# Designed miniproteins, single chains, continued (4), part 94

Each design is a single chain, and the fold is of that chain. pLDDT is the mean over its residues in the fold that is shown.

## One batch from the design tools (miniprotein)

Design m15477
Fold by ESMFold2-Fast:
Structure m15477 (fold): chain A 68 residues (1-68)
Amino acid sequence: MKEIREHAEKRKKELIEKLEKEFGKEYKDYVEAIYEEIERYIEEKKPSLEEVDKLFKELEEKIKKNKE
């Protein structure tokens, strides 16, 4: 659990920094709101590090696709 949560926090920070550079500060609030759902998922399902990476990858792709 601790390792999974630390990994998720790291991915959240990376995504926020990346999106702020590309699209502006408004994406921070959006990512933080979704991260609350991801935290709940981690607590209930105890996913692997790979599954956490997939969740953040899917989130990044959805945000970028909406800007195309």
Scores: mean pLDDT 74

Design m15478
Fold by ESMFold2-Fast:
Structure m15478 (fold): chain A 57 residues (1-57)
Amino acid sequence: SDLRFEAEIWLAFGRMAASIGDKELAIELFRKAAELARQAGDEKLAAEAEREIEEVR
């Protein structure tokens, strides 16, 4: 579904924000990715986004 693709895009944006040191923005973007992944029924992708949040903190 388009929601899964959107979630993957937000996950990529979050990783980019983390790579430049913007932890606050990265966490916000990963939270958007996790929410869209859950709406798409992709619990694995949602869990991946949640792990990325913990790694950035």
Scores: mean pLDDT 86

Design m15479
Fold by ESMFold2-Fast:
Structure m15479 (fold): chain A 70 residues (1-70)
Amino acid sequence: SAEDLERAIEVGLEEVKKLGEAYPELKEELEEFKKLLEEARKALEAGDLEAALKYLEKASELAEKIGDKI
């Protein structure tokens, strides 16, 4: 549901803040990840679930790349 996606975005944004404090060298990648989550949130607010899912997919791919660096 849209509510489940909103919760996932909130959790992701909290993790970005935590990782940014722990890994300041990843600031650029974390800022890009945050922007993708913010765009997903905007899409959900507009009722565009397809766009929201595409932004979350891109965020997931970037999160995997960030994980490879930690």
Scores: mean pLDDT 82

Design m15480
Fold by ESMFold2-Fast:
Structure m15480 (fold): chain A 75 residues (1-75)
Amino acid sequence: SPLKPLDLPEEKKEEAKKKLAELLEELERAALENPEEAKKLLDELYKFTLELNPELEEVLKKVKETFIKGLEEKE
């Protein structure tokens, strides 16, 4: 049985931090300029974060759904 959620080497953690920062920056920009692109970036961010920590699935799903709903309610 697994004792830890996800064991990643230090190098992959740094790579993941950079990728996460890039996706967040693009998501923030797209959320203001193109809501459809923001939804795609949010899905990419969701999948990436879930691969890093599968135990966050329910939290990430709620965050994603709330963000998408917010974009849709803005028109």
Scores: mean pLDDT 69

Design m15481
Fold by ESMFold2-Fast:
Structure m15481 (fold): chain A 79 residues (1-79)
Amino acid sequence: SSEAEELKKELDKLFKEASEIVAQTPEENFPKVIPLVEEFGEVAKKALEAIKAGDLEEAKKYLEKMKKILEELKKIHEE
């Protein structure tokens, strides 16, 4: 469906933003960033599985969780 395609585009965009932040992270911040990146990856996997299953409500919840983790990554990067 078009809604599933939109959610997949959002997932891909969030992944791109996270990868750009990680690429700019200095080594001294790795202990703070690695656990968030691992959680982000697990949540993203669940979001993708929900999209594939057609559970768009669950997919939206995982995408919102991804956004919150991305905000924490941005906060660490700005410190």
Scores: mean pLDDT 85

Design m15482
Fold by ESMFold2-Fast:
Structure m15482 (fold): chain A 62 residues (1-62)
Amino acid sequence: SLEEEARRRLDNLLAAYEAGNLVAVEVAAKDLGISVEELTRLIEERRYDELLALFVEALKRA
């Protein structure tokens, strides 16, 4: 499902962020249509439901 794929992508993003992989974070921000600063804020605030919704919308556009 789109939700399962979005969750997988979120898990991959969180792992990349924890590892300091800023290139992966920049790519994810572009795919989601938001800034790196906004994406980083959502991660740091643990707003995972909003991140999941953004990934679902991005997958619908692909």
Scores: mean pLDDT 87

Design m15483
Fold by ESMFold2-Fast:
Structure m15483 (fold): chain A 90 residues (1-90)
Amino acid sequence: EKQKSIEQLQKAIDYSQQALKAIDEGDLEKAAEYARKAAEYAKKSGTPLGEAAASAAEKAAIAAEKGDAELARRAVQAAIDLSRRGIESL
């Protein structure tokens, strides 16, 4: 149970980090794709902080789809921070 939630949150962090790399490379289409995967895994964790991280990652995907790299970056960073706090709380 806890191990499964930690695995899901770790995948959310991994995809969020891939989204940050895509933003840095100017590939906002890939950034949105990775951010949506991060949101999916954060939500699958079944934890309150994972749900908050999923919301942040979804905002990042929408920002990237709109071409707002700065907002996408800030939202992805929030998703990473929330997912890390989620792991710490388990």
Scores: mean pLDDT 88

Design m15484
Fold by ESMFold2-Fast:
Structure m15484 (fold): chain A 71 residues (1-71)
Amino acid sequence: GEARERILRLIGRILRVIGDLLDVEREIEELEKEDLPEEEKERRLRELEEERERLERELEELMEELRNTKP
């Protein structure tokens, strides 16, 4: 019972992180289209890129945990 619940919980977390990554990519694309001062654009882009890198690391960790979880 426990292994199945753990797997479903991991899948749920993975899907959430993928959703967050898609949202960050959309925000980066929208930021490139905005008529903002270049310095403000660069600051916001850096923050979004840092968030993307954090989410990518979290996804890798969750995928590794899923691979190492026995059914």
Scores: mean pLDDT 83

Design m15485
Fold by ESMFold2-Fast:
Structure m15485 (fold): chain A 86 residues (1-86)
Amino acid sequence: SAAEARALLARGEELFAQGKLEEALPLFEEARRLLERELGPDHPETLEALDALGRVYQAQGKTEEALELYNEAGMSALLAGLDKTL
């Protein structure tokens, strides 16, 4: 299902490039969910999907939502790192 997530990311990027933000958003949300489940929240591919979501929110003028998303991801990555080293 990581392959499914990659296909969703590709389609979402096409829609985003066309300015179809409302159509791109659910594809990036589903891709992030699948990648987080398959690879974990700190995996580079999961973070790529999260960055895509943040870009959609920023393009929509939802700067606070984008910031909250990035902060949540940063906290998850930090906690995952601490869990692996402690």
Scores: mean pLDDT 75

Design m15486
Fold by ESMFold2-Fast:
Structure m15486 (fold): chain A 95 residues (1-95)
Amino acid sequence: RAEEMFKQGKLEEAAAEYDKEIEKDPKNWEAYHNRGKVLAQLGKLEESKKAYEKAIELDPKNWEAYEDLGMLYDIQLKDPEKAKEYLEKAAELRK
């Protein structure tokens, strides 16, 4: 199971399993969000960004995906202006 593989640190295997979940259900925003987290830990930052963006597209009220994308911009992509935009959106949705 993808979540179990992620928890065990089997990041490449977890990413492959989330790819299978997305192939089965392309509207599964949770699979895109979790794939984004795995890809970020693998250092695949551009792929992680696209996965988070797709999760937000499918569920625009998911504050967790906005927060994770904001943190990706802040810490790893070092774009504090974009980080602020996404983190402010996450905080607003969390109300």
Scores: mean pLDDT 84

Design m15487
Fold by ESMFold2-Fast:
Structure m15487 (fold): chain A 74 residues (1-74)
Amino acid sequence: SAEELARKAEEHALLYVITGDEAHLEEARRAAEEAIRLDPEYGEAWAVLGFVLRQQGREEEAERYFEKARELFA
């Protein structure tokens, strides 16, 4: 489900923060993209993709994803 995939994305994002392992960042991206594909209104997945983009130095794109997440939480 989108919920399970969004949770998996959040868990891998947290593991990346703790370990610095790029493999976790990539798994977070894949899970978040799949969650959005199944349910584009799942704000947590948009937030994870924003985090991934920011870690890649793509700040303007990250801001757009965070904005989308904020709209979905409102």
Scores: mean pLDDT 85

Design m15488
Fold by ESMFold2-Fast:
Order: C-alpha cells, then structure tokens, then sequence
Structure m15488 (fold): chain A 70 residues (1-70)
C-alpha cells in the first residue's frame, strides 16, 4: 500500500468510530460532521492513490453519515 492509501485506511477507521459513537447515543451533528470530514479526506487520498476499494469504502462511510444526519 502507498502512504496515501495507509492514511486513507486510518481515516476511514476513525470515521467509523465516530459513527459508532453517534449511533450509541443518537445522531450528534458535531460527531457526524467530524466523521464526514475524515471520510472526505480518506476519499480524496484513496482517489489520489488510485485505490478504488478504499475510495468505495470511504464513499460508503459518507453514505452512512448522510443517512444518520437525515
């Protein structure tokens, strides 16, 4: 894995932790906003690295955040 792909994987993991916290005590705008920022950075890094699987994973996290925010 490139350095960018490794960074993207870490950001996806952090975003998933924030999503889990938001699910435990209800949707919190600050937690969801932070998770979205991390997932967006992961998507950018994965796309720049040419890692379609990581890009898809980051996109799935963003979709989950959007559903929780709705």
Amino acid sequence: LSAAALDADTLIALANILIALAKLYGPDAALLDSAAALASQALDLATAAGDAALAAAADAVLAAIAELAA
Scores: mean pLDDT 77

Design m15489
Fold by ESMFold2-Fast:
Structure m15489 (fold): chain A 91 residues (1-91)
Amino acid sequence: MIEAEVEAPYGANLPLRVRVTDLDDGSELAAEVSYDAAGVPSARVEVLRLVSREALDRLLDFLVRLADAALDPAAQAAVREAVARLREEVE
C-alpha cells in the first residue's frame, strides 16, 4: 500500500513537501515543489529508501498522480520533469 504525507501546505510561500511511502516494503521518496519570486514552480525528487526498481516506478507514478490531483498545471509539469530526470539517473 502506498501512502503520501504532505509536510508543508502550498500557498504559504513555503515549499510543498510530500513524502511517498510504500508501507509493504518501506521504499520511500520525498518531493519538494518551490515557487520563485515570479511564481514559477520548480520540483525536486529525492529517493530516501529504495528496495527495488519496481518500487521506485510505483512511487514515482503515485507522485505524478498526486501532483495531477493537487497542483496547478505548471507545478504538475515541474514534477513530471523532475520524475523523468530521476528515472534517467536510476538505471
Scores: mean pLDDT 75

Design m15490
Fold by ESMFold2-Fast:
Structure m15490 (fold): chain A 57 residues (1-57)
Amino acid sequence: VEEEAKKLEEEMKEEAKKQGEEAQKLGAEDPEKALELSEKTVQEMNEKTLEIKKLKE
């Protein structure tokens, strides 16, 4: 259980970092698309956070 939560946390961290970098690069080219990416990232992170909480509960 703890190991599964840890894997999800690591995956979430990597995904957020990668999408954050892409959003920054996109921000220079297309701020509008960067905002859209940021919104998607937040939504995905929230979803995974709920999954992690369920595993820890």
Scores: mean pLDDT 75

Design m15491
Fold by ESMFold2-Fast:
Structure m15491 (fold): chain A 72 residues (1-72)
Amino acid sequence: EEVEKELERIRARADALTDGIVATYEEQGITLTPEQRAALRRAIEQSLLRVEAEDYRKKGDFEKAEALEKAA
């Protein structure tokens, strides 16, 4: 089903972005704690969910927009 697939896609992207940012910090000699990494990952996921929800609202797909906003 479409909403579940969108959530999986967004979460996978949030994971990849978080891993990339964490790797960049480690290259600079900065090691994030598990708590800091979780907070960063959550912030990235929320931002991606809001952007996708806004796009769906602009297209008139309010049901998908609301589902993504609820997950944020």
Scores: mean pLDDT 83

Design m15492
Fold by ESMFold2-Fast:
Structure m15492 (fold): chain A 72 residues (1-72)
Amino acid sequence: MAREHLERAEEYIRKAEEALSRGDTETAREHLEKAREHIEEAYTAGVDDPEIRERARELWERVERLLKEAES
């Protein structure tokens, strides 16, 4: 279910942000990779739903920003 994949992605993003706040960039990157997988699944499952597509795009952009922070 596309919505459940978005919920899982949001959970992993939250865990990544918490890891980054503690300086744990390795754990943050692992969580962000999991978030990416769930975003991709949500986009695929919800391709016909504009709300799902927009939410997936927003979360993808958030993951990309956090990954750049973790890699810097």
Scores: mean pLDDT 82

Design m15493
Fold by ESMFold2-Fast:
Structure m15493 (fold): chain A 61 residues (1-61)
Amino acid sequence: MSQEELDREIDEAFAAMVLALAKRLMEEKGISPEEAAQWARDILRKAGRPELAERVEKELS
């Protein structure tokens, strides 16, 4: 397994975790999908994964 393959698997797992947390915030805190998407984007940008933010935002829409 290459480093790139491992990093991709980690990124996918991270995106899935952020998406799950965003959905949980919508359900438990009553935030809007727009607010959940913005939160997810901010988290993924801070982690150096802005490309994953776009994917998560589309999933929340």
Scores: mean pLDDT 77

Design m15494
Fold by ESMFold2-Fast:
Structure m15494 (fold): chain A 93 residues (1-93)
Amino acid sequence: MTIEEKLEKAKELFSQGKLDEAIELYEEILKEDPNNAEAWYNLGLAYFEQLQFDEAIKKYQELLEKFPDSPYKEEAEKNLEAAKRLKKLFGPE
């Protein structure tokens, strides 16, 4: 399976609410292609939807550091801020 085919499969899994399977496949993509900004963004989004805000924050920060001028920059910054706010609202551990 190509990286593009894996991305399409991971997006389908995400749209079906199969977030654990989508996360696993995005992480597999990033092992093969660590420069794939789309996979970094979608992995962060999958963690966010799964309410794993610490992991979402980490993935969005890595995206912004690695690809500061990517087409995902604005959405990653918005989602990073949203994840930080939601983490605070659900209470500190």
Scores: mean pLDDT 83

Design m15495
Fold by ESMFold2-Fast:
Structure m15495 (fold): chain A 112 residues (1-112)
Amino acid sequence: SARALADELVERMRRNELTAEELLAGLERLIDAGALEVALITARDILSLLPTTDLSEEEKEAILRAIARAVRRLAERLGVPEAARLAEEALSSEIEEMMSLIAQALGELEAA
C-alpha cells in the first residue's frame, strides 16, 4: 500500500539505510499511483529527519536532490507552478540553499 511504502522509506531514513535513488524511486511510485498527499507528507518527514542522520554531506546532498526532483513532479501533478519553480531552483543550488528552497516548495504545496 502507499502508506506501507511511505512508512518503509521514513524508517529506512531513520536507520541511515535509504539511498537517494531508492528515495526518488519510492516517491515517484507514490506520485504515479496518485498518492499525492502521502508523497508530500513522506518528502516533508524525510526532509525533517535529514539533519538528525549520520549521512555524509555528499549523501545528504543526494537525498536533497532526490526530494527536490520528487517535489517538482508532485508540484506538476498538483498544478502548483510556484512549488515547481522552487524545486527547480533547489536542484541548481548549494546544499544550504537546497534545504530551505525544498521546505518552501513543500509549504506552497501544503497551502494549495
Scores: mean pLDDT 87

Design m15496
Fold by ESMFold2-Fast:
Structure m15496 (fold): chain A 56 residues (1-56)
Amino acid sequence: SMRERLFKELDYINERLKEAKKLSPEEALKLMQELLDEVPTPASAIWVRYYKELLA
């Protein structure tokens, strides 16, 4: 179902975020951009924007 897919995508995004928090902001942005390409959702887009703003 769409709900089950959404929860799995959110769990995957959360695991990638745990990895990103261990990286430099520049490396974290690259990881989040790769995540957005792999799993294009509002959640992944928000995290790309977050790291872009952090580096601005």
Scores: mean pLDDT 81

Design m15497
Fold by ESMFold2-Fast:
Structure m15497 (fold): chain A 70 residues (1-70)
Amino acid sequence: SRLEGLERLREKLGAPEAADLAREALAAAPDDAALAEAAERMVREGLATREALERLVAEIEAALAAEAAA
């Protein structure tokens, strides 16, 4: 679920701000653009490495796609 994806992001990054940014983006616009913008913001703020965020974003996107296909 989206909530599980966001919780994974929070745990992996270990930064409450990063989790809040991702949650806000997904809630405001549940599409790839919003999720990508949240990831870019986290990278710019130095909250995580680019590669780590790309993996987490891809995981969340896959979960959302599976949910939509169900």
Scores: mean pLDDT 56

Design m15498
Fold by ESMFold2-Fast:
Structure m15498 (fold): chain A 65 residues (1-65)
Amino acid sequence: SKTEKAAEGALKAAEEALKNGDAAVARAALHESQRLLEDPNASEKAKELARKAIEIAEEALRKYG
């Protein structure tokens, strides 16, 4: 689904941000993932991926932001 693809993109962005120390990308991934959790049309799978993206993005921001 569209929300699952968006969540996969946010998760990948969060993982790359943590790897590369990119606080700006981590912040963007965090905001996108939070938006997906608030979307009533997001699938359960999309919300699961968004929660993982938030955890990784928050770790990146703690280390590099």
Scores: mean pLDDT 87

Design m15499
Fold by ESMFold2-Fast:
Structure m15499 (fold): chain A 94 residues (1-94)
Amino acid sequence: MKKLSREEVAKRVKEHVDAILAELQAEGASPETIAEMRKAGDELVKAAKEGNFEEALKHAQRLLDIAEQAGLSPEALARVIGHVLDIIGDLLEM
């Protein structure tokens, strides 16, 4: 498999984080939940850009914890989980 640059991984991670935020907003998640998800997503993108795989995985797990507590429909939660799995896949290509 092709190795991805840290910049390319950070870009892909950011696209998935933005998709997760859009799902939360569409499902009517609280402003507090959206802000917490944005903060965790920003920390994840930063860790990916720095090549800190361990820190990036911790933030990816935090995205799942926030999503599970957000009161999403099962369908929306499944889409968010899919985005987090794609993030982990992108991190593994670093």
Scores: mean pLDDT 84

Design m15500
Fold by ESMFold2-Fast:
Structure m15500 (fold): chain A 75 residues (1-75)
Amino acid sequence: GEEVLKLAAEALEAALAGDEAKAQELLARFAELSKDPANRAAGEEALRIVRAAGEESDDEREVLEIALERLRERL
């Protein structure tokens, strides 16, 4: 569970740093781990946090920053 949230946070950090290759790698790992029923709740929580951040701002960078801060609060 926690590993999935960590991968989501690391993917957002990579995206904010402009490291698109690392962000894509981490997102692929997040998606793969989220297929495991044991990780489903954590994966859904990460997606819910990102969706909620998207409702708070129309600026892509600010959305990623809000989502990252919320994910870090769960770790």
Scores: mean pLDDT 82

Design m15501
Fold by ESMFold2-Fast:
Structure m15501 (fold): chain A 70 residues (1-70)
Amino acid sequence: SDEEKKKIIEELSKATLEGIEAAKRNKDVEGGSKFLDYAVQAMKAIRDGDLEKAKEYVKEAERIVEELKA
């Protein structure tokens, strides 16, 4: 649904901002690159209407953000 899609986009946006900030702070180029790859995959899945795959990619991006913050 459009409502579910919007929620996924909001979660991805939050993870993206937090991930960029954390990677920059820690100078973790490898972690930042992995994070961006999952964020891009999530955006592609959202565009294709594959909300299930989009959720999985957002979840992986969030996991990497948590690791970057540690």
Scores: mean pLDDT 82

Design m15502
Fold by ESMFold2-Fast:
Structure m15502 (fold): chain A 87 residues (1-87)
Amino acid sequence: QVLEGEVEVTIDGESRVLKPGETFLAEKAELTLLSDEVKLYVPGGKIELTLQSDEVSVSINGGEPVKYKKGDIIKLEEGDIVTIKKL
Protein backbone atom coordinates (compact mmCIF):
# COMPACT_ATOMS: atom_id res chain seq x y z
CA GLN A 1 0.00 0.00 0.00
CA VAL A 2 1.26 3.45 -0.92
CA LEU A 3 1.34 5.86 2.05
CA GLU A 4 3.14 8.80 0.37
CA GLY A 5 4.25 9.67 -3.17
CA GLU A 6 3.56 7.89 -6.47
CA VAL A 7 5.02 4.68 -7.93
CA GLU A 8 4.63 2.58 -11.04
CA VAL A 9 4.42 -1.17 -10.32
CA THR A 10 4.83 -3.87 -12.95
CA ILE A 11 3.37 -7.30 -12.12
CA ASP A 12 3.49 -10.10 -14.73
CA GLY A 13 4.22 -7.55 -17.48
CA GLU A 14 1.32 -5.21 -16.58
CA SER A 15 2.18 -1.68 -15.35
CA ARG A 16 0.00 0.47 -13.08
CA VAL A 17 0.53 3.83 -11.40
CA LEU A 18 -0.30 3.80 -7.67
CA LYS A 19 -1.15 6.89 -5.60
CA PRO A 20 -1.50 7.25 -1.78
CA GLY A 21 -4.12 4.82 -0.42
CA GLU A 22 -3.84 2.39 -3.37
CA THR A 23 -2.51 -1.15 -3.09
CA PHE A 24 -1.50 -4.24 -5.06
CA LEU A 25 -1.12 -7.92 -4.19
CA ALA A 26 2.00 -9.71 -5.44
CA GLU A 27 4.94 -11.75 -4.13
CA LYS A 28 7.21 -10.02 -6.69
CA ALA A 29 6.90 -6.70 -8.51
CA GLU A 30 9.05 -4.19 -10.39
CA LEU A 31 9.04 -0.70 -8.83
CA THR A 32 9.62 2.67 -10.50
CA LEU A 33 9.60 5.84 -8.36
CA LEU A 34 7.52 8.63 -9.90
CA SER A 35 8.02 10.88 -6.82
CA ASP A 36 11.40 11.86 -5.30
CA GLU A 37 10.32 10.22 -2.02
CA VAL A 38 7.85 7.35 -1.55
CA LYS A 39 6.58 5.57 1.58
CA LEU A 40 5.06 2.07 1.31
CA TYR A 41 3.36 -0.22 3.85
CA VAL A 42 3.15 -4.04 3.60
CA PRO A 43 -0.30 -5.04 5.01
CA GLY A 44 0.28 -8.80 4.59
CA GLY A 45 2.70 -11.46 3.42
CA LYS A 46 6.17 -10.99 1.93
CA ILE A 47 7.11 -9.04 -1.18
CA GLU A 48 10.24 -8.61 -3.31
CA LEU A 49 10.45 -5.27 -5.14
CA THR A 50 12.94 -5.03 -8.02
CA LEU A 51 14.01 -1.40 -8.47
CA GLN A 52 13.67 0.07 -11.97
CA SER A 53 14.59 3.60 -10.76
CA ASP A 54 18.04 5.17 -10.56
CA GLU A 55 20.11 5.18 -7.34
CA VAL A 56 17.93 5.42 -4.22
CA SER A 57 18.16 5.42 -0.43
CA VAL A 58 16.00 2.78 1.33
CA SER A 59 14.99 2.86 5.02
CA ILE A 60 12.91 0.03 6.53
CA ASN A 61 10.93 0.72 9.75
CA GLY A 62 12.88 3.94 10.40
CA GLY A 63 16.24 2.13 10.27
CA GLU A 64 19.49 3.45 8.80
CA PRO A 65 19.15 4.28 5.07
CA VAL A 66 20.88 1.85 2.70
CA LYS A 67 21.82 2.70 -0.89
CA TYR A 68 20.17 0.66 -3.66
CA LYS A 69 20.50 0.87 -7.45
CA LYS A 70 18.48 -0.14 -10.52
CA GLY A 71 18.01 -3.92 -10.61
CA ASP A 72 18.46 -4.38 -6.83
CA ILE A 73 15.77 -6.25 -4.88
CA ILE A 74 14.14 -4.86 -1.75
CA LYS A 75 12.75 -7.69 0.43
CA LEU A 76 9.85 -6.75 2.70
CA GLU A 77 7.67 -8.60 5.23
CA GLU A 78 4.20 -8.02 6.71
CA GLY A 79 4.04 -4.84 8.79
CA ASP A 80 7.12 -3.24 7.19
CA ILE A 81 7.10 0.47 6.36
CA VAL A 82 9.69 1.39 3.74
CA THR A 83 10.81 4.88 2.75
CA ILE A 84 12.53 5.13 -0.65
CA LYS A 85 14.19 8.40 -1.67
CA LYS A 86 15.87 9.31 -4.97
CA LEU A 87 19.54 10.23 -4.60
Scores: mean pLDDT 80

Design m15503
Fold by ESMFold2-Fast:
Structure m15503 (fold): chain A 87 residues (1-87)
Amino acid sequence: SEAALEEEARRGSETLRAASDASRARAEELLKDPSQRAVAEEYLRTSRTLDQAADAASRDPRSWLAEVRRAQAALDATRAAERAAAA
């Protein structure tokens, strides 16, 4: 139903905004170390992608799933890059 889709989009939007805030906080922590600047910039880009996906979920619940998948993939890639840089 449309109501169920809107509820999923709302929960997804809230999760994406929380992930955006966490990505920004992680970037701020990483920026304390000059060697981590590239990874910090990736987290800042990912934060913007997550915010855009959250906005899309609010405007068009039928398209939000594709936006959420793109945003999650970007976040996963950034986390993988951080782990690789730490190894």
Scores: mean pLDDT 82

Design m15504
Fold by ESMFold2-Fast:
Structure m15504 (fold): chain A 55 residues (1-55)
Amino acid sequence: EEEKINKLREEVLKLIESHPLTDEAIQLLNEIVDAIYNRDIEKAETLLEKLKQVL
């Protein structure tokens, strides 16, 4: 499961490098970071998909 968390971190970094951050995107990013910290992989994945839609 550590592998999945590392992949989520990499995808988040890639997205923020290639897109300007809106207020909504920053809010979602903070929630993704919190979900990863709590090891809530399902929540982090759901929030990442929302982040991709906002960017």
Scores: mean pLDDT 78

Design m15505
Fold by ESMFold2-Fast:
Structure m15505 (fold): chain A 68 residues (1-68)
Amino acid sequence: MEEIEKKAEETEAQAGEVISAAIAKHQTREVMEEALRLVRQISEAKKGTPEEYLKTAERALREAEAIL
């Protein structure tokens, strides 16, 4: 009933916030490179199904939290 796509967009926004916090906290090239990789993975998943987009966004959020 509720759009999976909308939940994926909200999860991507949360991942983006954590990624930004990780970049600000560490300010290293390694963290910046990992952040760019995660953003690219989400962007690629957006071209697929809403379910794939949500799964990729949730995974990216978890990986971003691990970097933070």
Scores: mean pLDDT 80

Design m15506
Fold by ESMFold2-Fast:
Formats: structure tokens, C-alpha cells, sequence
Structure m15506 (fold): chain A 58 residues (1-58)
């Protein structure tokens, strides 16, 4: 189902972000918090600019 697929994507996303941040992440993070964190990691890695991050979040 779509819900099962979304849950699996969430679990994988949390695992990848935990590896990239070096910190354990709360399993109860909202979709919005996850999206912001993904963009923060991309900004830190130089994959996007701060302006691009603001546009993607806004």
C-alpha cells in the first residue's frame, strides 16, 4: 500500500540522515522536519545554496 511504501521510505531516509549527521534521529520526526533536515544536510555538503534551500522549503 501507499502507507507501507511511505513508511519504508521514511525508515531508509532516517537511516541515511543518521549516517550523514552522525547523530541518532527521532523515529517520530514529521515529514516536514525530515524534508528540512535533508535540505540542511545537502546545504552542508555543498550540493545546494542557502537560497536554493529557502526556495525548496518555501
Amino acid sequence: SAAERERRIREITLEVLEQQTGKPLPADMTKEELERLKLDVQLRLGAISEEERKKLLG
Scores: mean pLDDT 73

Design m15507
Fold by ESMFold2-Fast:
Structure m15507 (fold): chain A 79 residues (1-79)
Amino acid sequence: VEISQEEVDALVAETTAALEAAGVTPEQLRDLALALADRAAAAGRDDAAARFRALAEAGVSAREFAEAVAELAAREAAA
């Protein structure tokens, strides 16, 4: 079943709030993005892996991280 835009927006809002409440630093978000990139590569999702690596290299805010996760979830649901 395809994820609705409202569900994507809710996921972004909830993930951003959770990361901010936890006091996650940009360094921790980078490490998490790299871990997700490795996991995506292991699953054969090279596009997702490249996306998370690029995010880690550029420096990442909680919101940007949440948006990247939600975008990939929506792409998976649409495929």
Scores: mean pLDDT 73

Design m15508
Fold by ESMFold2-Fast:
Order: C-alpha cells, then structure tokens, then sequence
Structure m15508 (fold): chain A 78 residues (1-78)
C-alpha cells in the first residue's frame, strides 16, 4: 500500500498537470507537499489553505485546488 506521503505526492502531481492550474497554484501545492514530508501540515492548516484558495484564485483553479485539498485532508485524517 502506498504511504500517505506517496498518495499526497500523486495527488499533487495530478493536480499540477491540470491546464486550469496557474503557476501560483502549482507552487502552493509544492509548498503543501514539502510541509507534509516535514510532518508539519495539519488538517487545520489544509482548511486555512482552502479558505485562501477560494478567496484568491479564479473559480476554475479554485475548484481543482479545493478538490485536491479535500483529498489531502482525507488522507491526513487516516
């Protein structure tokens, strides 16, 4: 079974390949992945990032990001 880190890395790579993603959104996902690898990202941190995404990015980019963040949150809660 893949580790939580490997599952999150796969989700990040899939989201970064989506043409709706901006350079800023891709950078934010890379920062989240780095935080997960460092063991410093909590469910609360993901919720705060989701609020930032919904207020900052275009609706199409925000939709991809929010879905990816929800999937990351579910993996972290296990």
Amino acid sequence: MPSKEEQIEALVEEAKADPRMSAGARQLLDEILAGVKAGKVTVEDIEKVKEFVESTFDPETAAVMSRTLDEIREILEK
Scores: mean pLDDT 83

Design m15509
Fold by ESMFold2-Fast:
Structure m15509 (fold): chain A 70 residues (1-70)
Amino acid sequence: SMEEKLEELRRRAREIEADPRAPQEVVDAIRESIERLERLLREKADELRINLELLVASGEIYVAERMIER
């Protein structure tokens, strides 16, 4: 479900935020993307738009995870 996907993104974002190696700019960008996605879900926006923003947030998180990979 969309809620499960958002919960997984929030979990991954929290792991990035907890890592001192993550640049603040990257953490802020991820927070903004998740907040935008949450807003679209609350406003019952078009599913295509929600899926696009979900893809954007997922991509930003993926890149951040690569940057802080041990």
Scores: mean pLDDT 84

Design m15510
Fold by ESMFold2-Fast:
Structure m15510 (fold): chain A 56 residues (1-56)
Amino acid sequence: AVAARAAIIAAALAPLIAKAGIETAKALVDLAVATGALTPAQAAIAKALLDALAAA
């Protein structure tokens, strides 16, 4: 019973955690462009890869 409930909660939270992680990563990419650590072209590639990961 406890293990089954934990599995259901984990399954429900996994997409939310993944979504939050990807959105945070995209925000960090934007910050890196603002600070000069990344070019806009590098940032566009990084965001495209993060969006592809979110869609997988």
Scores: mean pLDDT 71

Design m15511
Fold by ESMFold2-Fast:
Structure m15511 (fold): chain A 95 residues (1-95)
Amino acid sequence: DLNNLSEEERNELFLKKLEELLKEAEKAEDYKRAYVILELLKVASESNGWKEKKEKYEKRLEELLAKHPDLELSEEERIELANEIIEEVVEKIRE
């Protein structure tokens, strides 16, 4: 229940659910989805001032791109995937 959590606790929960989706995407070998999830994790960490987490996700993005150099997403694909991922996170939090 999001109404009973502090803003920091809600942000931490959002990050935790994104990490769960990242594991699912990596297991499914859906590297486009994994890329977008890592970008969302990085941005969320940066917005919350979580420097160590931000640096961790930046490194994981670099490693993903190094392993999958043919990974290309249009701006439209990135926005669409980001919206789908955010919706899934909201659904997981409301379970």
Scores: mean pLDDT 82

Design m15512
Fold by ESMFold2-Fast:
Structure m15512 (fold): chain A 57 residues (1-57)
Amino acid sequence: MVERTNTLNKAIHFAKKLIEEEGASEEDIIERLMQEFGLSKEEAEYAVHMAKFSLKA
């Protein structure tokens, strides 16, 4: 299965790195994801939630 969601996957990994290495706030990560990857606010929020969930699991 091939999808055009490579950018979202990169954003999730980037968000995980920001949380683990910088301890960045959720709002800061959302802004950075929007600027770096061109994500919508909704997509950036989703990526942050996925990153946090992955780290907790």
Scores: mean pLDDT 76

Design m15513
Fold by ESMFold2-Fast:
Structure m15513 (fold): chain A 57 residues (1-57)
Amino acid sequence: EEIEKLIEEIAKVAGVPEELFRLTVEYHGLTKEEVESMLKVARIGVADGEAVRAARA
């Protein structure tokens, strides 16, 4: 149940379809803790990407 909300957040942050990411989680049997870790890393990656784009512009 909580995993579904985490999937939605990661899909939005990573810019991938929720359906595709849900299939990935199901196929790999990812736990809630693993999905939470992925969300933290994805958020860091987005922030770094924004900083790099701003520096290049």
Scores: mean pLDDT 70

Design m15514
Fold by ESMFold2-Fast:
Structure m15514 (fold): chain A 60 residues (1-60)
Amino acid sequence: MKTFEIKTSSVTKLTAAVLRLIGDVPEAEIKIEGNTITVTVPDNPEHIAKVEKLKAEFNE
């Protein structure tokens, strides 16, 4: 398993990021603390690439 953190500036961005994670990476385990999303995915390049793309879009 590999773990990523996505930090957002607002609840709106947090909500959008979570919805995309659920849609694009249904195998991910998601934990939310304030405006920070902790995402845990299997150690494979497809899941890692999807999370890295979302992190690049939503992380500030």
Scores: mean pLDDT 78

